# Designed miniproteins, single chains: the designs that were tried, part 15

Each design is a single chain, and the fold is of that chain. pLDDT is the mean over its residues in the fold that is shown.

## One batch from the design tools (miniprotein)

Design m486
Fold by ESMFold2-Fast:
Structure m486 (fold): chain A 97 residues (1-97)
Amino acid sequence: DLEARRQQAGAALAARAKEVEAAPREERFGLVLALIREQLDAAIALARLGLATIPDPEKQARLRAMLADLERLRAQIDEPEFQARIREEIEEALAQE
């Protein structure tokens, strides 16, 4: 069930956000990066499932565009320069919250 999966994903995300906030600084970036990878992989899987199961052409076009964007972001997350920028942005955002 898609709705149940979204609710579970939301609860898991909230729990992991609390773990990131509680973690020592040296572990924090690793946890955030793992969470981002997991969320991107899950979103890609859902987009692919949607393309296989949703017959509406308009929704399929949106899912294809979303999938292309998500796959690009997933590739970028493994780039050292991109990771360095994300690290700085995440640490700054976590310090603000």
Scores: mean pLDDT 76

Design m487
Fold by ESMFold2-Fast:
Formats: C-alpha cells, sequence, structure tokens
Structure m487 (fold): chain A 91 residues (1-91)
C-alpha cells in the first residue's frame, strides 16, 4: 500500500519509532472517530450542505489513506458514508 509505505518512510526519515507513532496516531484518530460517531447526523448534514464533489473526493482519498495506514474499521465506515453522499451529489 503506497500510503502506508510513504508514511513509514517519512517517520523513519525523522528518526522516530514507527510502532510508537502508529500507536499514538491510532489512539488520537480513534477518539476523533468516536466524536464523529456521537455527532453523526450533524457531521453528515455538514458534508451534504457545505461540500463540493471535489471536497468529498479529496476527503475520501484522505480517509482511504488513513485506513491503509491505521486499519481502523471506523475509518472504513466513515469512508462508505462519504462515498454515499458523493454518489448522491453526482447523480
Amino acid sequence: SAAREEFIKRVEELGLDVEEVLKEMKEIVKKELEEIKANREEVLELLRTNSTAEDLETGLAFLKALYDILDLPELKELAAEVEAILAELKA
């Protein structure tokens, strides 16, 4: 996976411990995803009303890259919801 390989390379270039960085990022992202899930209706409404198709495509690419790096199922769930909104916007 290109995103995961590039991330690991950059962390190693900084002289940081890859396993510790991944662990810390996973904890931070998990907390953010829990907050998004708690406010799901509001988050989805904001995406529908305040996002262009280009914004959603960029956000989706970012979520897929994060999923590739962190393997958090909640990122896959959020990506699926963004894909659904993008499909609706393009229909």
Scores: mean pLDDT 83

Design m488
Fold by ESMFold2-Fast:
Structure m488 (fold): chain A 76 residues (1-76)
Amino acid sequence: MEEELERRLLRVFHGAFIEAIMQGKSILEAVKTGIEEAIRLGEEHGLSRQEAYDLLARAFEKAGHTEIAKLVRELA
């Protein structure tokens, strides 16, 4: 189900982001790490890389994180 996968992608992103920040990485590096981990989860669930980027961007838009959603779309 799309909504459940959206929540999973956001959870994986947030976990990887927090871990990277706590390890002393920059905000940009933490965001990129979170995006890559979320995209990998999407691909493991049968999405293409493009579909995983689109789903992650939509998940961020629904969560009110429009600035991060734009960055995700630019990286796709």
Scores: mean pLDDT 83

Design m489
Fold by ESMFold2-Fast:
Structure m489 (fold): chain A 92 residues (1-92)
Amino acid sequence: MTEAERVARAFVRLRDAYEAHKPTLTPEEQAEVDRLLGEASDAVVEAILTGDPEAKQRAIEAVRRLKELARRHGLDDIVATADEFIAELERF
């Protein structure tokens, strides 16, 4: 498995963890997480295609904001998958 495939798989795991816990969030919180996941998705695709370190940093920052929201709600699975995704991106 390539580095890019590892990053993509980690992102899918993060998204799946969010979808499992989505009903526990308010509509406003769901909209915020959806925006942060969209920002991270766009930035990670850009980072994989271009190697741009700024795109990589934008993806990490978006996921860190999502992780903080998840931590406030005790969503440990989302926190864990966010940490995994950040670690894979930092290695990339």
Scores: mean pLDDT 83

Design m490
Fold by ESMFold2-Fast:
Structure m490 (fold): chain A 74 residues (1-74)
Amino acid sequence: MSFEELREETLKEIEEIARKYNVPEEELEKVKKQVEDMFKTAEEEGLSEKEVRNLARIALHETRKYAEELAKKR
């Protein structure tokens, strides 16, 4: 899997999580920017696919946790 493919899959999953938990667009944009910045930094630092995959999994976990907390406040 390419870095670009992994990035696209990760962003798509984040959008799906945000839609499921009704995350505000402003908050979704912040999360997407953080994840895009993460992939850009990983590419610049020459991280391996395994390392980037691990970062993607952490980002997805944190996004779900954040979305759940936002949903509870309503």
Scores: mean pLDDT 80

Design m491
Fold by ESMFold2-Fast:
Structure m491 (fold): chain A 62 residues (1-62)
Amino acid sequence: SAADIQATMASHGLPLTPEGAEALAAIVGDRVDDFIAYFTQLVEQGEDPLAALVKSINTFGK
């Protein structure tokens, strides 16, 4: 959900507005869980959170 995206991003220092999180959820669609998992994996592997967000959007965004 948009709330899950917002919470995940905030935990990594990327605070999103509710509107921004909702827009991302709309772009990602039914792949929100995969998007969050992929973002988290990239950050755990040493990727910068902002770079991980961009890569995740490019991978799961429509």
Scores: mean pLDDT 80

Design m492
Fold by ESMFold2-Fast:
Structure m492 (fold): chain A 80 residues (1-80)
Amino acid sequence: SLLDKFEQFLANLPSLSAEQAIDQLLTLLREYLSSDPSLSQEEIDAAIAALRDSLADLSLDEVHETATSVVTGLIESLKE
């Protein structure tokens, strides 16, 4: 399930480089957003691109903090 994938990502996060964390996070976010039929592929692509750009200039610690915050919020959303 997507919930299991997010939990596995958080478990692996401390061992990931910034690039690996960003790539895995964006892959999971694309899967999450693609489950919403109200979102177009163009909207999903724009959201993923904007997030990638915002993460590109962050340190490893900042990437891990951002990824933890985002994924924790998504896990909570999926439990609702």
Scores: mean pLDDT 83

Design m493
Fold by ESMFold2-Fast:
Structure m493 (fold): chain A 100 residues (1-100)
Amino acid sequence: SREDAIKLTAMALRLAGLLQDVRLQARRRGVPQSEIDDLESRLVALFRRLLAAVRARDLEAARATIAEVRKVLEDSGVLSPEEVDALVAEIEADVDAVLS
């Protein structure tokens, strides 16, 4: 529907904002540019998969993709555990807002 398209677009913009925040935090913390570029590439691919799952209303695929986002962020070491939890919670809230 038109309303679903608007919600999905809003989610895409919020995910782009989260990616920018991760990049800025990584740069502030002195992470090498090559590692920031690798992390960004992985997160972009996962965010595209998440948007596709949400568009398909596939809650199981969406949850699995969010779990992969968490693992990529944890493995990167760029964010603290609390910052990872906060970002994952924001992504989960965005998914719930579109799927409700």
Scores: mean pLDDT 89

Design m494
Fold by ESMFold2-Fast:
Structure m494 (fold): chain A 100 residues (1-100)
Amino acid sequence: SVEEEVQRHVEELRARRKAEFEELIKTDPNFKKIYDLLKEKGLSEEQIENALRAFRSIVAALKAGLPEEEVERWVRQLADYFGLDEETREEILKLVREAA
């Protein structure tokens, strides 16, 4: 069944993404600190995985020469989306800069 093949592929992609995030947390101390902060603020594992994927993209963009004001804007928008306070947002911004 095509539906069974699609479902299996989706499950394999989810497992792979989870393994990538677990390795990121294990190897990058800045992303580990972001993970711990988000967990302490009560985000679900799925919300944290989505947030870390977004922050990883911001770090890659910053390394590629994205202006600092755009990095601050993206981190603010993501923090607002996840309902994070200003103090948590500022700490995440610092950790994103340090990861770059």
Scores: mean pLDDT 82

Design m495
Fold by ESMFold2-Fast:
Structure m495 (fold): chain A 74 residues (1-74)
Amino acid sequence: MPPEAFTEEAIEKGEKEAEAIGKKLAKELGPEGAEKKAEEVAKQMAEVAAKHPEEKELAEKLVEALKKGVKEGS
């Protein structure tokens, strides 16, 4: 399997997983707690992306999916 196909699959699966996690956080912690947790994750992902520019797009997509899940779960 070419790296491109693997990367595409990883991004798609990651987005679905992040969205599901966001929904679960909203139900478990409530909207405010889930938003705070998502913000913490976003900051951690931004730090990682600063060191690894190749993962910046993936990190941004995962953070957006997580936030979307939190909003949908709220």
Scores: mean pLDDT 75

Design m496
Fold by ESMFold2-Fast:
Structure m496 (fold): chain A 96 residues (1-96)
Amino acid sequence: MKEEIIKEAEELLERATALYNKDRQVAQDALSRAAKASSGKAADAMLAFIKSVREGKESYRQEFIEKLNAISIEDGKALVEALREAVRAGEARLAA
């Protein structure tokens, strides 16, 4: 369901922001890899996610959610999965 995708995306945004606050380089490297794998509307949503993490502005968070709502369920799932993998990899690198 799309509501479940949005809830997971919001959780990932909080986790990515926490990662960025702990180590900006590790967070930037992880998110940059996810962004390079994206295209079209999914890439636009990914860029809004990255802006929200880097700037901490509510307007960028809202832009990300709006863009995520505008893409298909399948593209939304793929985007969230890519973000989950990137955030998890960054978190694992800091835990090691």
Scores: mean pLDDT 81

Design m497
Fold by ESMFold2-Fast:
Order: C-alpha cells, then sequence, then structure tokens
Structure m497 (fold): chain A 86 residues (1-86)
C-alpha cells in the first residue's frame, strides 16, 4: 500500500541518519570539518531518499533506492576525507 511504502521510505531515511551519526563517532581520523561534511551530507542524503522513496511504486524500488543510497554515502565519506585541511 502507499502508506507501507511511505513507512519504508521513512525507515530508509532514519537508517541513513543513524549510520551517519555512527560514522562520525567511529571515524576518529576525521577532523571537525570532515565530521561536519559527513553529518550534513548524510542529512541531505536522508531527505533525498525519503522523497524518492515516497514516489516508489513497489518495495523492490525501495530496495533499489537503498543500494543507491549506500553508494552515495560512500561518496560523502570520500568528500569528508578530502576536506582534512586546516
Amino acid sequence: SKKELEELAEKLAKIIIEEGELLVKQRTDLNEKGKKVLLEGTKRLAEKYREKGKKAKSPQEILQLSLEAVKEMQEIVKKAEAVQKE
């Protein structure tokens, strides 16, 4: 149902935020700039995939979106690493 798809989209967004928060705690190699990029990037990613998930027509589409979100999360991590300058 549409409500179940919206609930799955919200769960995906929540998982993205929680993973970003855990990465900030676990990545002791990141300075404050890197941590900020990671935290802000994951919040934007969560919002993006919440909106995409609400437009999904099947649970299979939401699973595909979750795989895409993982790839985009990896790119956010790379950006966080790249900003390790003074």
Scores: mean pLDDT 84

Design m498
Fold by ESMFold2-Fast:
Structure m498 (fold): chain A 94 residues (1-94)
Amino acid sequence: SSLQETLRKTAEVLEELLKEFEEEKDEAKKRGIGVQIAVALHEAALLLREHDPEAAARLAELQRQVIQAINNKDFETARELAREALRLLRELAE
C-alpha cells in the first residue's frame, strides 16, 4: 500500500539519520541531527493517526523522549530511543 511504502521510506530516512548521528562528533551538529530524527518521528505519527492510532501515540511518545534526551545532552539515550522507533517503523512497513 502507499502507506506501507511511505513508512518504508521514512524508516530508510531514519536509518540514515541514525548513522549520521552515531558518526557525528560535534555536539551542536549532533543535536541538529537529533532534531531531524524527532521531526521524522512526528511526521510518521501524523501519517498513522487515522490508520493506527496506537502506533501513532507510541511514535509521538518516542519523539517527545528523543527531544528530552537531546535537550539533556543524553545522546546515548536519544540513540537508543531512535533505534526503538526504527524497529517499530520497520514492523509497521511489513
Scores: mean pLDDT 89

Design m499
Fold by ESMFold2-Fast:
Structure m499 (fold): chain A 92 residues (1-92)
Amino acid sequence: MEIIVVVNVSLIVDANEAAKKKYGLEIGKTTIDEFISKLPASEEQKRQIREAVKEMLTNPEAPKRIEITLDDGSILTLERVGSEVRITITPA
């Protein structure tokens, strides 16, 4: 089941039902940092994800799509959509 999280310029996340159930996310209350802290990733990967999200939200020259393989073999995709970043986790 695919996990989808959307982060806005206020760094607050919205999430599909799969993400809410798996990570315990509250609509409009969970920060991107709280979400990233729950990922099955190394501290180095979590740092890279935080920086990539920040760059996508603040830098118009940043890549519009980035893929990162997590420690559990899942693929985390970051994609700029308008003023938001969509985060999709596809299970291995």
Scores: mean pLDDT 75

Design m500
Fold by ESMFold2-Fast:
Structure m500 (fold): chain A 95 residues (1-95)
Amino acid sequence: SEEARRREEEERRKREEMERRLAKYKNMTPQELIEELRRKMKEMNLPKEVAEALLKVAEEHINSKPAERRKAFLEAMIELGDKQTAEIRAKRAAG
């Protein structure tokens, strides 16, 4: 159906955008990536304890995992960040 084609096209566009975002992190050193994640965690307005725990896990994962597996982790972090940003925007729009 046409609706199925539109949904498939939308999913493809989302994947393309995610790959583009991941490309930015692909060229970063482990140190630069950790600093970027630290900045993102602050932007997400997470409780300090939660942010520090997640950052420590991320740091260990980034330093110990092969690059391909690291991409899956970064993708999940980007999706979490997008979800949090959308929630903050919705909250502001609601007043």
Scores: mean pLDDT 72

Design m501
Fold by ESMFold2-Fast:
Structure m501 (fold): chain A 87 residues (1-87)
Amino acid sequence: MEEERKKARDALRAQLEASLTPEEKAFVDRVRKYLEEHAKSVDEIRALRDEFLAEAEKRGYSTAAQLLISDIASELVEKIREEKKKK
């Protein structure tokens, strides 16, 4: 079940990334790096995600770029939740 979900997610992510313009890819890469370096809690990740999604919409970026930003944020939220379960 988890393995099938991971493969489906990886396939969707690859398709979304392939549809991005160079500008959109640079923005998504910047968002990932910023969240990984600066967001320390679930609430911070969600707040920053919403800010970056608003910026992407303001800049007229594609739904694919917006979905990738949401997926990156969800991945980091899951990582923090797993850390909390172990401590």
Scores: mean pLDDT 78

Design m502
Fold by ESMFold2-Fast:
Structure m502 (fold): chain A 71 residues (1-71)
Amino acid sequence: SAEELAELVRRAFEAALALAERLAEEGQEEKAKEFLRRAAREFREAAEILPPLAAEVALAGARRLEEAARE
């Protein structure tokens, strides 16, 4: 269902954010930022092929990852 796809996208976003946070904690701040930028681009591209509900979650995730990369 669309809801199941949206949930999978949400989990992927949460995993991406957690990985970046762990990299930053280990002193890899620049690598964490690069990973966040790449992940955000990937989520934006995925949104173009996903159903509307999942696409909305992907775009929201991309915005949050972009924001985290500016920190």
Scores: mean pLDDT 86

Design m503
Fold by ESMFold2-Fast:
Structure m503 (fold): chain A 99 residues (1-99)
Amino acid sequence: EEKEKARKEAIKHLEEAGKALQEMGQSSPAEAEYLRMKVAAELGSAITNLRKISKELGEIGSKKATEAITAASQSLENPKEGAEKALKIVQELLDLVKK
C-alpha cells in the first residue's frame, strides 16, 4: 500500500529523468546543463521514494543515480554520449524497480 505508492512515485521520477536525458542527447551544451540539473532533481526524488520501499532499493538507487549523474556530467562538449550512458543506467534501475 504505502510501498506501492512509493514505487509508483519512484517510477514516475525515474521516467521523468529518462525523458530529460533523451532531451539532453538532442540538445546544445548550454541546454544540456539545465536538463542535467533536472535529471539530478528527478533522481533525488526517485531515491527518496525507493528508500521508503526498502533500505536495499534505496542504496542501489543512490549508487545508480550517482553513476548516472557522473555519466551525464563527463562530456559537457558532447551531451549525447553522457546522456546515452546515463539513460542506460536509469533504464536498468527502472527495470529493477518494476520487478
Scores: mean pLDDT 82

Design m504
Fold by ESMFold2-Fast:
Structure m504 (fold): chain A 78 residues (1-78)
Amino acid sequence: TPDQALAVFQALGQRFNLSQSTIQTAFQAYQSLYPTAKLASNQDLLTLLAEAFSHEHQIQLPLRFRATEQLLERLVRA
């Protein structure tokens, strides 16, 4: 659900010390790409958050990027 996706983004945002703007960008992308009939996996949510962070910090990601928690941690530390 949207509320569950937002809670996941907020929890990950707190864990990785991400800005509120990054969290909001990820959630906006989630609402656009995952309407109520389409389910998002945890990897999909991580990927949206990593893409939002990369866009805010002007980091170029590979064309077929799939995030993991470890990859997001490395991205935030770079």
Scores: mean pLDDT 73

Design m505
Fold by ESMFold2-Fast:
Structure m505 (fold): chain A 101 residues (1-101)
Amino acid sequence: SSLEELLKTLEELSDRLDEVAAQAPSMSDEQLKERLQQVLDYLESVKDMSPVLKEASENVSEILKEFEEGKLSKEEVQIQVGSLAGMLRMAAYALKLEIEA
């Protein structure tokens, strides 16, 4: 796969995770689970493109599991999902610098 395709995927997933984090406190439990599952499904489809996407897939899977088990509040989900969005944004930035080199 091209580095440009990976960059686009990282940027799209970062944006989706940011939206989930921003909306999480106002969502019902079912809505939040559905949004996390949608992001996880996308991550599972692209995880083999990069180690950072595989790590993000594992992290979202764990967040969803812990939220379903009542181990994470919506506020904790917001913080953890926001942190993952930041991780993917940093990976996208690093990749963009490599493409421009």
Scores: mean pLDDT 88

Design m506
Fold by ESMFold2-Fast:
Structure m506 (fold): chain A 90 residues (1-90)
Amino acid sequence: LTDEEVRRIRRAAARGMAEALKEIAKQSKDPEVQKKLLETAEGLVRAAEAGDIAGMARYGREAFSILTPEQRERVLRAAVEAARKALDEL
C-alpha cells in the first residue's frame, strides 16, 4: 500500500466510526452524552482528514470512555467495514 492509500483507508475508518457514534448519540437519552459523542465524532473525522494521528487517538479514546462494551464493538465493526470497503475500492 502507498502512503496515500493508507491515508484513504484511515479516513474511511474514521468516517465509519463517526457514523456509528452519531447513531449511538441519536439513541441516547442523555443530552450531555449525545453532545459529547457528536463532538468526538466530528473531531475524529477532522483529525483523520488532517493526518493528525495523535488527534485521532485522543478523540477515539474520549468516545470509547463514554461507550458500553457492546457500543464499542459496534463502533469497531463500523470502522473495520469502512476500511475494508475503502481497501476494495483501491
Scores: mean pLDDT 84

Design m507
Fold by ESMFold2-Fast:
Structure m507 (fold): chain A 98 residues (1-98)
Amino acid sequence: MKEYEDIIKNSKSPIDRFIAYSKLAIEYAEKGDVEKAQEYLDKAKSLFPGVVIEANILNRPDLVNELYAIYLRAQASLYEAQGKKDEAETLRKEADIL
């Protein structure tokens, strides 16, 4: 929890910040705080172009699909917290094939 907040504050890595925001979105969705979960998920989404660039620089394009799967699972957790169980299941299936 504080570790993800410290990453967001101190890291300039799009990948590190993307993971931290996605995990915070899951935690707040699981707590039923859908507003904060959406805010963190939106921040993660905004970092995705930087994630693609960083993964390519690291010669790790495989990370793009892995990290996008984490994002889809975070969005699914938010949908589940909102009572949108069918939409959540669809996103989980999409994440599983990446």
Scores: mean pLDDT 84

Design m508
Fold by ESMFold2-Fast:
Structure m508 (fold): chain A 81 residues (1-81)
Amino acid sequence: GMAANLAALEEALALARARGDDDLAALIQRAIDFYRQAQATTDPLEAGILLGLAGIYVGVARLLARKRGDDEVAAALDRIG
């Protein structure tokens, strides 16, 4: 659900920040921003577009975390459905 996805993103963000990976933290923060915008809109089409954008940033963050050996961040991002 959206609440579980936001919780996983916030955990991934905290882990990326603790590691000092500013690039990874920025990508995760952008995914969180799109998720929050999707929650705030009353337009189903806008919500769908925003969730799609969040998914792109999650995908990029997941690839970057794996490439950098940020296993805990990657594991948190893998919980996003």
Scores: mean pLDDT 89

Design m509
Fold by ESMFold2-Fast:
Structure m509 (fold): chain A 104 residues (1-104)
Amino acid sequence: SPLEEAILRAVTTISLAGAQFNIDLALAGKDIPIEEIINDLELAIENFEEAIEKGLVTPAMVKQAEEVIAKVDELIKTQDISDADKKKLTELRKRLEALVKKAK
């Protein structure tokens, strides 16, 4: 339905923005648990994947996803993160990159 489509677009953009915001806070030296960033990324990936499957992706969403990928790369390079969390972030980054490629 048009309402369900509008909601999915909204939750996709909000979850991508939320992931980006928490990564930016962590990069700025705020005490953001990596588990919260992982959870934000998983939610954003799920929403973005569903938006792709339903043909609801916008150029703005693709740009947001690309910005999130770049920020995850920066987080992994600059922050003292456990090997397990680095592996999970790298896996999520790879999933998001594949979805961006599929959306283009």
Scores: mean pLDDT 90

Design m510
Fold by ESMFold2-Fast:
Structure m510 (fold): chain A 100 residues (1-100)
Amino acid sequence: STLDKIKELAMEFKEKLLEIFNEIKPKLSDEEKKYLLELIDKIEELLQEGIETGDLAKFKEAISLAEELAKFVIKIDPSKEPEMQEILDLLKEILELVEQ
């Protein structure tokens, strides 16, 4: 189903984002770790709410925060730009599926 595909993409997004976090974690200050984890938690909450309610605004907010997170990660480690683009593309695919 479309819902199953959305859930699969959301899970892949979460797994890849956690891998990136673990790879850059040694480069982060305690304040930067807190900031990044709070952004990750908020993105995950918005994706869950979007999946549960079908509210397009929740997915759009999640994408906006993920773009903010991507800018932060790329500033810390520019080599992560391709990986950040891949996870943003997963969220955009979710939005396209929900807009159908």
Scores: mean pLDDT 87

Design m511
Fold by ESMFold2-Fast:
Structure m511 (fold): chain A 93 residues (1-93)
Amino acid sequence: MKEFLDRLFAEMEAVRKAGEERIQDLLEKKTGKKVKVLSLMAFGDTLLAFAEIDGKLVLASFRAKVRIEDGKVTAELEDDVEVRDLNGKPVKK
Protein backbone atom coordinates (compact mmCIF):
# COMPACT_ATOMS: atom_id res chain seq x y z
CA MET A 1 0.00 0.00 0.00
CA LYS A 2 2.77 2.50 0.83
CA GLU A 3 4.55 1.59 -2.44
CA PHE A 4 1.37 2.50 -4.34
CA LEU A 5 1.13 5.95 -2.72
CA ASP A 6 4.86 6.62 -3.22
CA ARG A 7 4.44 5.73 -6.91
CA LEU A 8 1.37 7.95 -7.28
CA PHE A 9 3.23 10.92 -5.76
CA ALA A 10 6.25 10.21 -7.99
CA GLU A 11 3.98 10.23 -11.06
CA MET A 12 2.39 13.55 -10.03
CA GLU A 13 5.84 15.07 -9.40
CA ALA A 14 7.12 13.84 -12.80
CA VAL A 15 4.10 15.45 -14.53
CA ARG A 16 4.72 18.74 -12.67
CA LYS A 17 8.42 18.79 -13.66
CA ALA A 18 7.57 18.04 -17.31
CA GLY A 19 5.18 20.99 -17.15
CA GLU A 20 7.83 23.35 -15.76
CA GLU A 21 10.18 22.43 -18.63
CA ARG A 22 7.70 22.81 -21.52
CA ILE A 23 4.63 24.76 -20.38
CA GLN A 24 5.76 28.24 -21.48
CA ASP A 25 6.75 26.96 -24.95
CA LEU A 26 3.48 25.02 -25.41
CA LEU A 27 1.37 28.00 -24.30
CA GLU A 28 3.28 30.43 -26.53
CA LYS A 29 2.86 27.98 -29.44
CA LYS A 30 -0.90 27.65 -28.77
CA THR A 31 -1.66 31.38 -28.29
CA GLY A 32 1.07 33.08 -30.37
CA LYS A 33 1.73 35.40 -27.40
CA LYS A 34 4.35 35.77 -24.65
CA VAL A 35 3.42 33.86 -21.50
CA LYS A 36 4.28 34.22 -17.79
CA VAL A 37 3.54 31.06 -15.78
CA LEU A 38 2.28 31.88 -12.27
CA SER A 39 1.34 28.52 -10.72
CA LEU A 40 1.24 24.78 -11.53
CA MET A 41 -0.83 21.96 -10.04
CA ALA A 42 -0.47 18.29 -11.02
CA PHE A 43 -3.02 15.54 -10.39
CA GLY A 44 -2.41 12.15 -11.93
CA ASP A 45 -1.70 12.62 -15.65
CA THR A 46 -3.20 16.14 -15.76
CA LEU A 47 -1.37 19.43 -15.24
CA LEU A 48 -3.22 22.71 -14.60
CA ALA A 49 -1.40 26.01 -15.03
CA PHE A 50 -2.37 29.55 -14.15
CA ALA A 51 -0.59 31.95 -16.51
CA GLU A 52 -0.63 35.57 -17.60
CA ILE A 53 -0.92 36.25 -21.34
CA ASP A 54 -1.02 39.91 -22.45
CA GLY A 55 -1.89 40.92 -18.86
CA LYS A 56 -4.85 38.50 -18.81
CA LEU A 57 -5.05 35.59 -16.36
CA VAL A 58 -5.79 32.21 -17.99
CA LEU A 59 -6.12 28.57 -17.00
CA ALA A 60 -4.34 25.97 -19.15
CA SER A 61 -4.91 22.21 -19.01
CA PHE A 62 -2.34 19.65 -20.23
CA ARG A 63 -2.29 15.89 -20.53
CA ALA A 64 0.91 13.94 -19.81
CA LYS A 65 2.20 10.50 -20.75
CA VAL A 66 3.77 8.78 -17.76
CA ARG A 67 6.43 6.09 -18.26
CA ILE A 68 7.87 3.75 -15.64
CA GLU A 69 11.14 1.97 -16.47
CA ASP A 70 13.41 0.20 -13.95
CA GLY A 71 11.61 1.93 -11.06
CA LYS A 72 12.16 5.38 -12.59
CA VAL A 73 9.08 7.52 -13.22
CA THR A 74 9.18 10.04 -16.08
CA ALA A 75 6.52 12.14 -17.79
CA GLU A 76 6.18 14.04 -21.06
CA LEU A 77 3.51 16.65 -21.83
CA GLU A 78 1.33 16.19 -24.89
CA ASP A 79 1.44 19.11 -27.37
CA ASP A 80 -2.35 19.50 -27.20
CA VAL A 81 -3.30 22.12 -24.59
CA GLU A 82 -6.63 23.71 -23.72
CA VAL A 83 -6.46 27.38 -22.70
CA ARG A 84 -9.41 29.21 -21.14
CA ASP A 85 -9.90 32.58 -19.47
CA LEU A 86 -11.34 32.84 -15.95
CA ASN A 87 -14.88 32.96 -17.44
CA GLY A 88 -14.32 29.59 -19.16
CA LYS A 89 -14.01 31.01 -22.69
CA PRO A 90 -11.35 29.52 -25.02
CA VAL A 91 -8.21 31.57 -25.74
CA LYS A 92 -6.97 31.23 -29.34
CA LYS A 93 -4.15 32.56 -31.51
Scores: mean pLDDT 71

Design m512
Fold by ESMFold2-Fast:
Parts: sequence; C-alpha cells; structure tokens
Structure m512 (fold): chain A 56 residues (1-56)
Amino acid sequence: MADEAEVRRQLENILAGKDVGASYAALGAMYAEAKAEGDEAGIRRLEALLREAQVP
C-alpha cells in the first residue's frame, strides 16, 4: 500500500537507524504493490519521498 504517511514513517526509521532492513523491505513491498496495480501516481510519490529524504 503506497500510503504517504507509512512511507514517511519507514524513511524516518531508516534515517534514525531503526531496524533499517525491515523498513527497506516494507518500502520495497509498497513499491512492488503500486507497480503491480499500475499506480503510476503512487510510484512517483514513493520516488519523490525517497529523493526528498535523501535515501538511495
């Protein structure tokens, strides 16, 4: 689910060094779900949030 609040929460966890592997897995699952659904707006939102947070 490409929920912006959930994406931001996972990015905050990564930036804070909290369970980084689980947070990356959650973001990857959200991206894969949006891609499978053809949700281009959701994919762009995820990519924009990753860029904003400086997470590669």
Scores: mean pLDDT 73

Design m513
Fold by ESMFold2-Fast:
Structure m513 (fold): chain A 74 residues (1-74)
Amino acid sequence: SEKLKQNRALAFLEGQAALIHVMATVMKAPLEVVRKQYEALKKEAEKIKPTLSPEQQAELDRLLAEVEALVERV
């Protein structure tokens, strides 16, 4: 179903965001590495966003804002 595909796309991006969080907070990766991963996440999100519902787009925007705040703190 279309909803299942959209949910899988969001789950994938959530997984990428979780990896960035681990890299920044647990692994203490260099800022440059964390920033590159965030830029990659943003590019993937930009490609997927048009396929999502408005509600899912808002959820994705919130996810990206959370990762941006994390990168700001590193």
Scores: mean pLDDT 79

Design m514
Fold by ESMFold2-Fast:
Structure m514 (fold): chain A 99 residues (1-99)
Amino acid sequence: VSEKEINDGIAYIVRGVGLLLRSKGYYEEAAELFEKAIELAESDYVKALSLLNLGEALRDAGKLEEAIRAYREALELASKVPGAEELAERARANIAALE
C-alpha cells in the first residue's frame, strides 16, 4: 500500500464523517471536513466525490454561489475519470437545480 493509497483512504474516511455531520444539520462543520478530504485526496475520483459533498453542504448552508463552484469542479474532475459517470451526472443535476 502506497502513501497515496493511504492518503486517499484517509480522505474517504474524513468524507464519511462529513456526511454524518451533514445528516445531523452541522453543515459548516461538514463543509470543513469535505475541504480536508479534498486536501488529502490523491485520486481525482475521491477529490471529485468530496467536492460534490462539499457543494451539497454549502447548498444546505445557503452558500449557493460557492456550492455551484464546488459542483462545477466536481463535474470537471469526474468527467476525466473512467467509471465516474454517475458522479458527473449527480454534479450536473445539482448545478441545474440551482440555476
Scores: mean pLDDT 87

Design m515
Fold by ESMFold2-Fast:
Structure m515 (fold): chain A 87 residues (1-87)
Amino acid sequence: MEEIEELKKYLDQNKYEEAGKVLERIAERHPDPRLANLLRAAAEMLKNKHPSAKEIGETALKVLEDLESGKITPEEAARKLVNGDLS
């Protein structure tokens, strides 16, 4: 299973701890250190069942999907993750 699809599956099931573990693996493999650090922070929030875990997870998923499809730059991705901007 692709890690982005696995992340989506766990978020759809409200399994935030599992979603956070997937996101942590994605962060560890990310070549941009700034983006990796932001994704890791989001992963920790998901694993710790933050009150905004759903919004944080959905933002991270959208950012990763848009990066994979080339719709956004790493700079735009980092900005979206910092601000919690969903769209």
Scores: mean pLDDT 78

Design m516
Fold by ESMFold2-Fast:
Structure m516 (fold): chain A 62 residues (1-62)
Amino acid sequence: GPKPSLADITQEHFNAAKSLLQQLYPEADLASLNSQDRDRLAQVLQVGLGLSQEDAERYLNS
């Protein structure tokens, strides 16, 4: 199979983190995370899912 890329590993890590956050805080706004964690999630969305910075920010604020 193809060699795993950093983006592939990052996407899997993000999916696990998102699932855990939703289990712990199902009604929590992800934008309520501290700025460093929010920035890290935005970077994971951009790299792992190919979202623009604006789309990643909207996702975290929804």
Scores: mean pLDDT 56

Design m517
Fold by ESMFold2-Fast:
Structure m517 (fold): chain A 60 residues (1-60)
Amino acid sequence: SIEDEVNTLLSTYGSRAAELRKASEAEKIAAFLAFAGVDSVDELSPRGQELLATFLRLTA
């Protein structure tokens, strides 16, 4: 599922996942874009945008 893909992504941060959860939304977006290898949200595929939305929800 898309949540499983986000949880897999979060596992790549290891011990830093807790710090990421406390980060600002802008910092969370920047971290996701760096992982995706893109410079902006507009460069994300539709699936990438769904993953970002789920990532933000699960890290809130």
Scores: mean pLDDT 78

Design m518
Fold by ESMFold2-Fast:
Structure m518 (fold): chain A 101 residues (1-101)
Amino acid sequence: MEEVEKLLKEALEALKNGDVDTAIELFRQAIEKAKELGDKEAYAIALAVLSTVLNLKERGLVDKIYERAELVIKAVRTLAKDPQELEEIIKISEESVKERL
């Protein structure tokens, strides 16, 4: 959905500018919007990216966050073409985000 894509784009711009906390908030908003709209692909992307951002922030690897987030988005878009892979990504990413909240 276009609204979720806008939130993802704004979150990536925040990461690019080194504003990790703003990016985390925007990714959380993207997750909620994707969930409201029933957009499973956008939901999976937002969850997987948030999981990655939280993990890298916890490890102090801030300089790697933007590049890693872009790679995760590309990977999830590719895997989401298979409905089974999409459901697995959602499950794993939800568990990862829950553990790091």
Scores: mean pLDDT 81

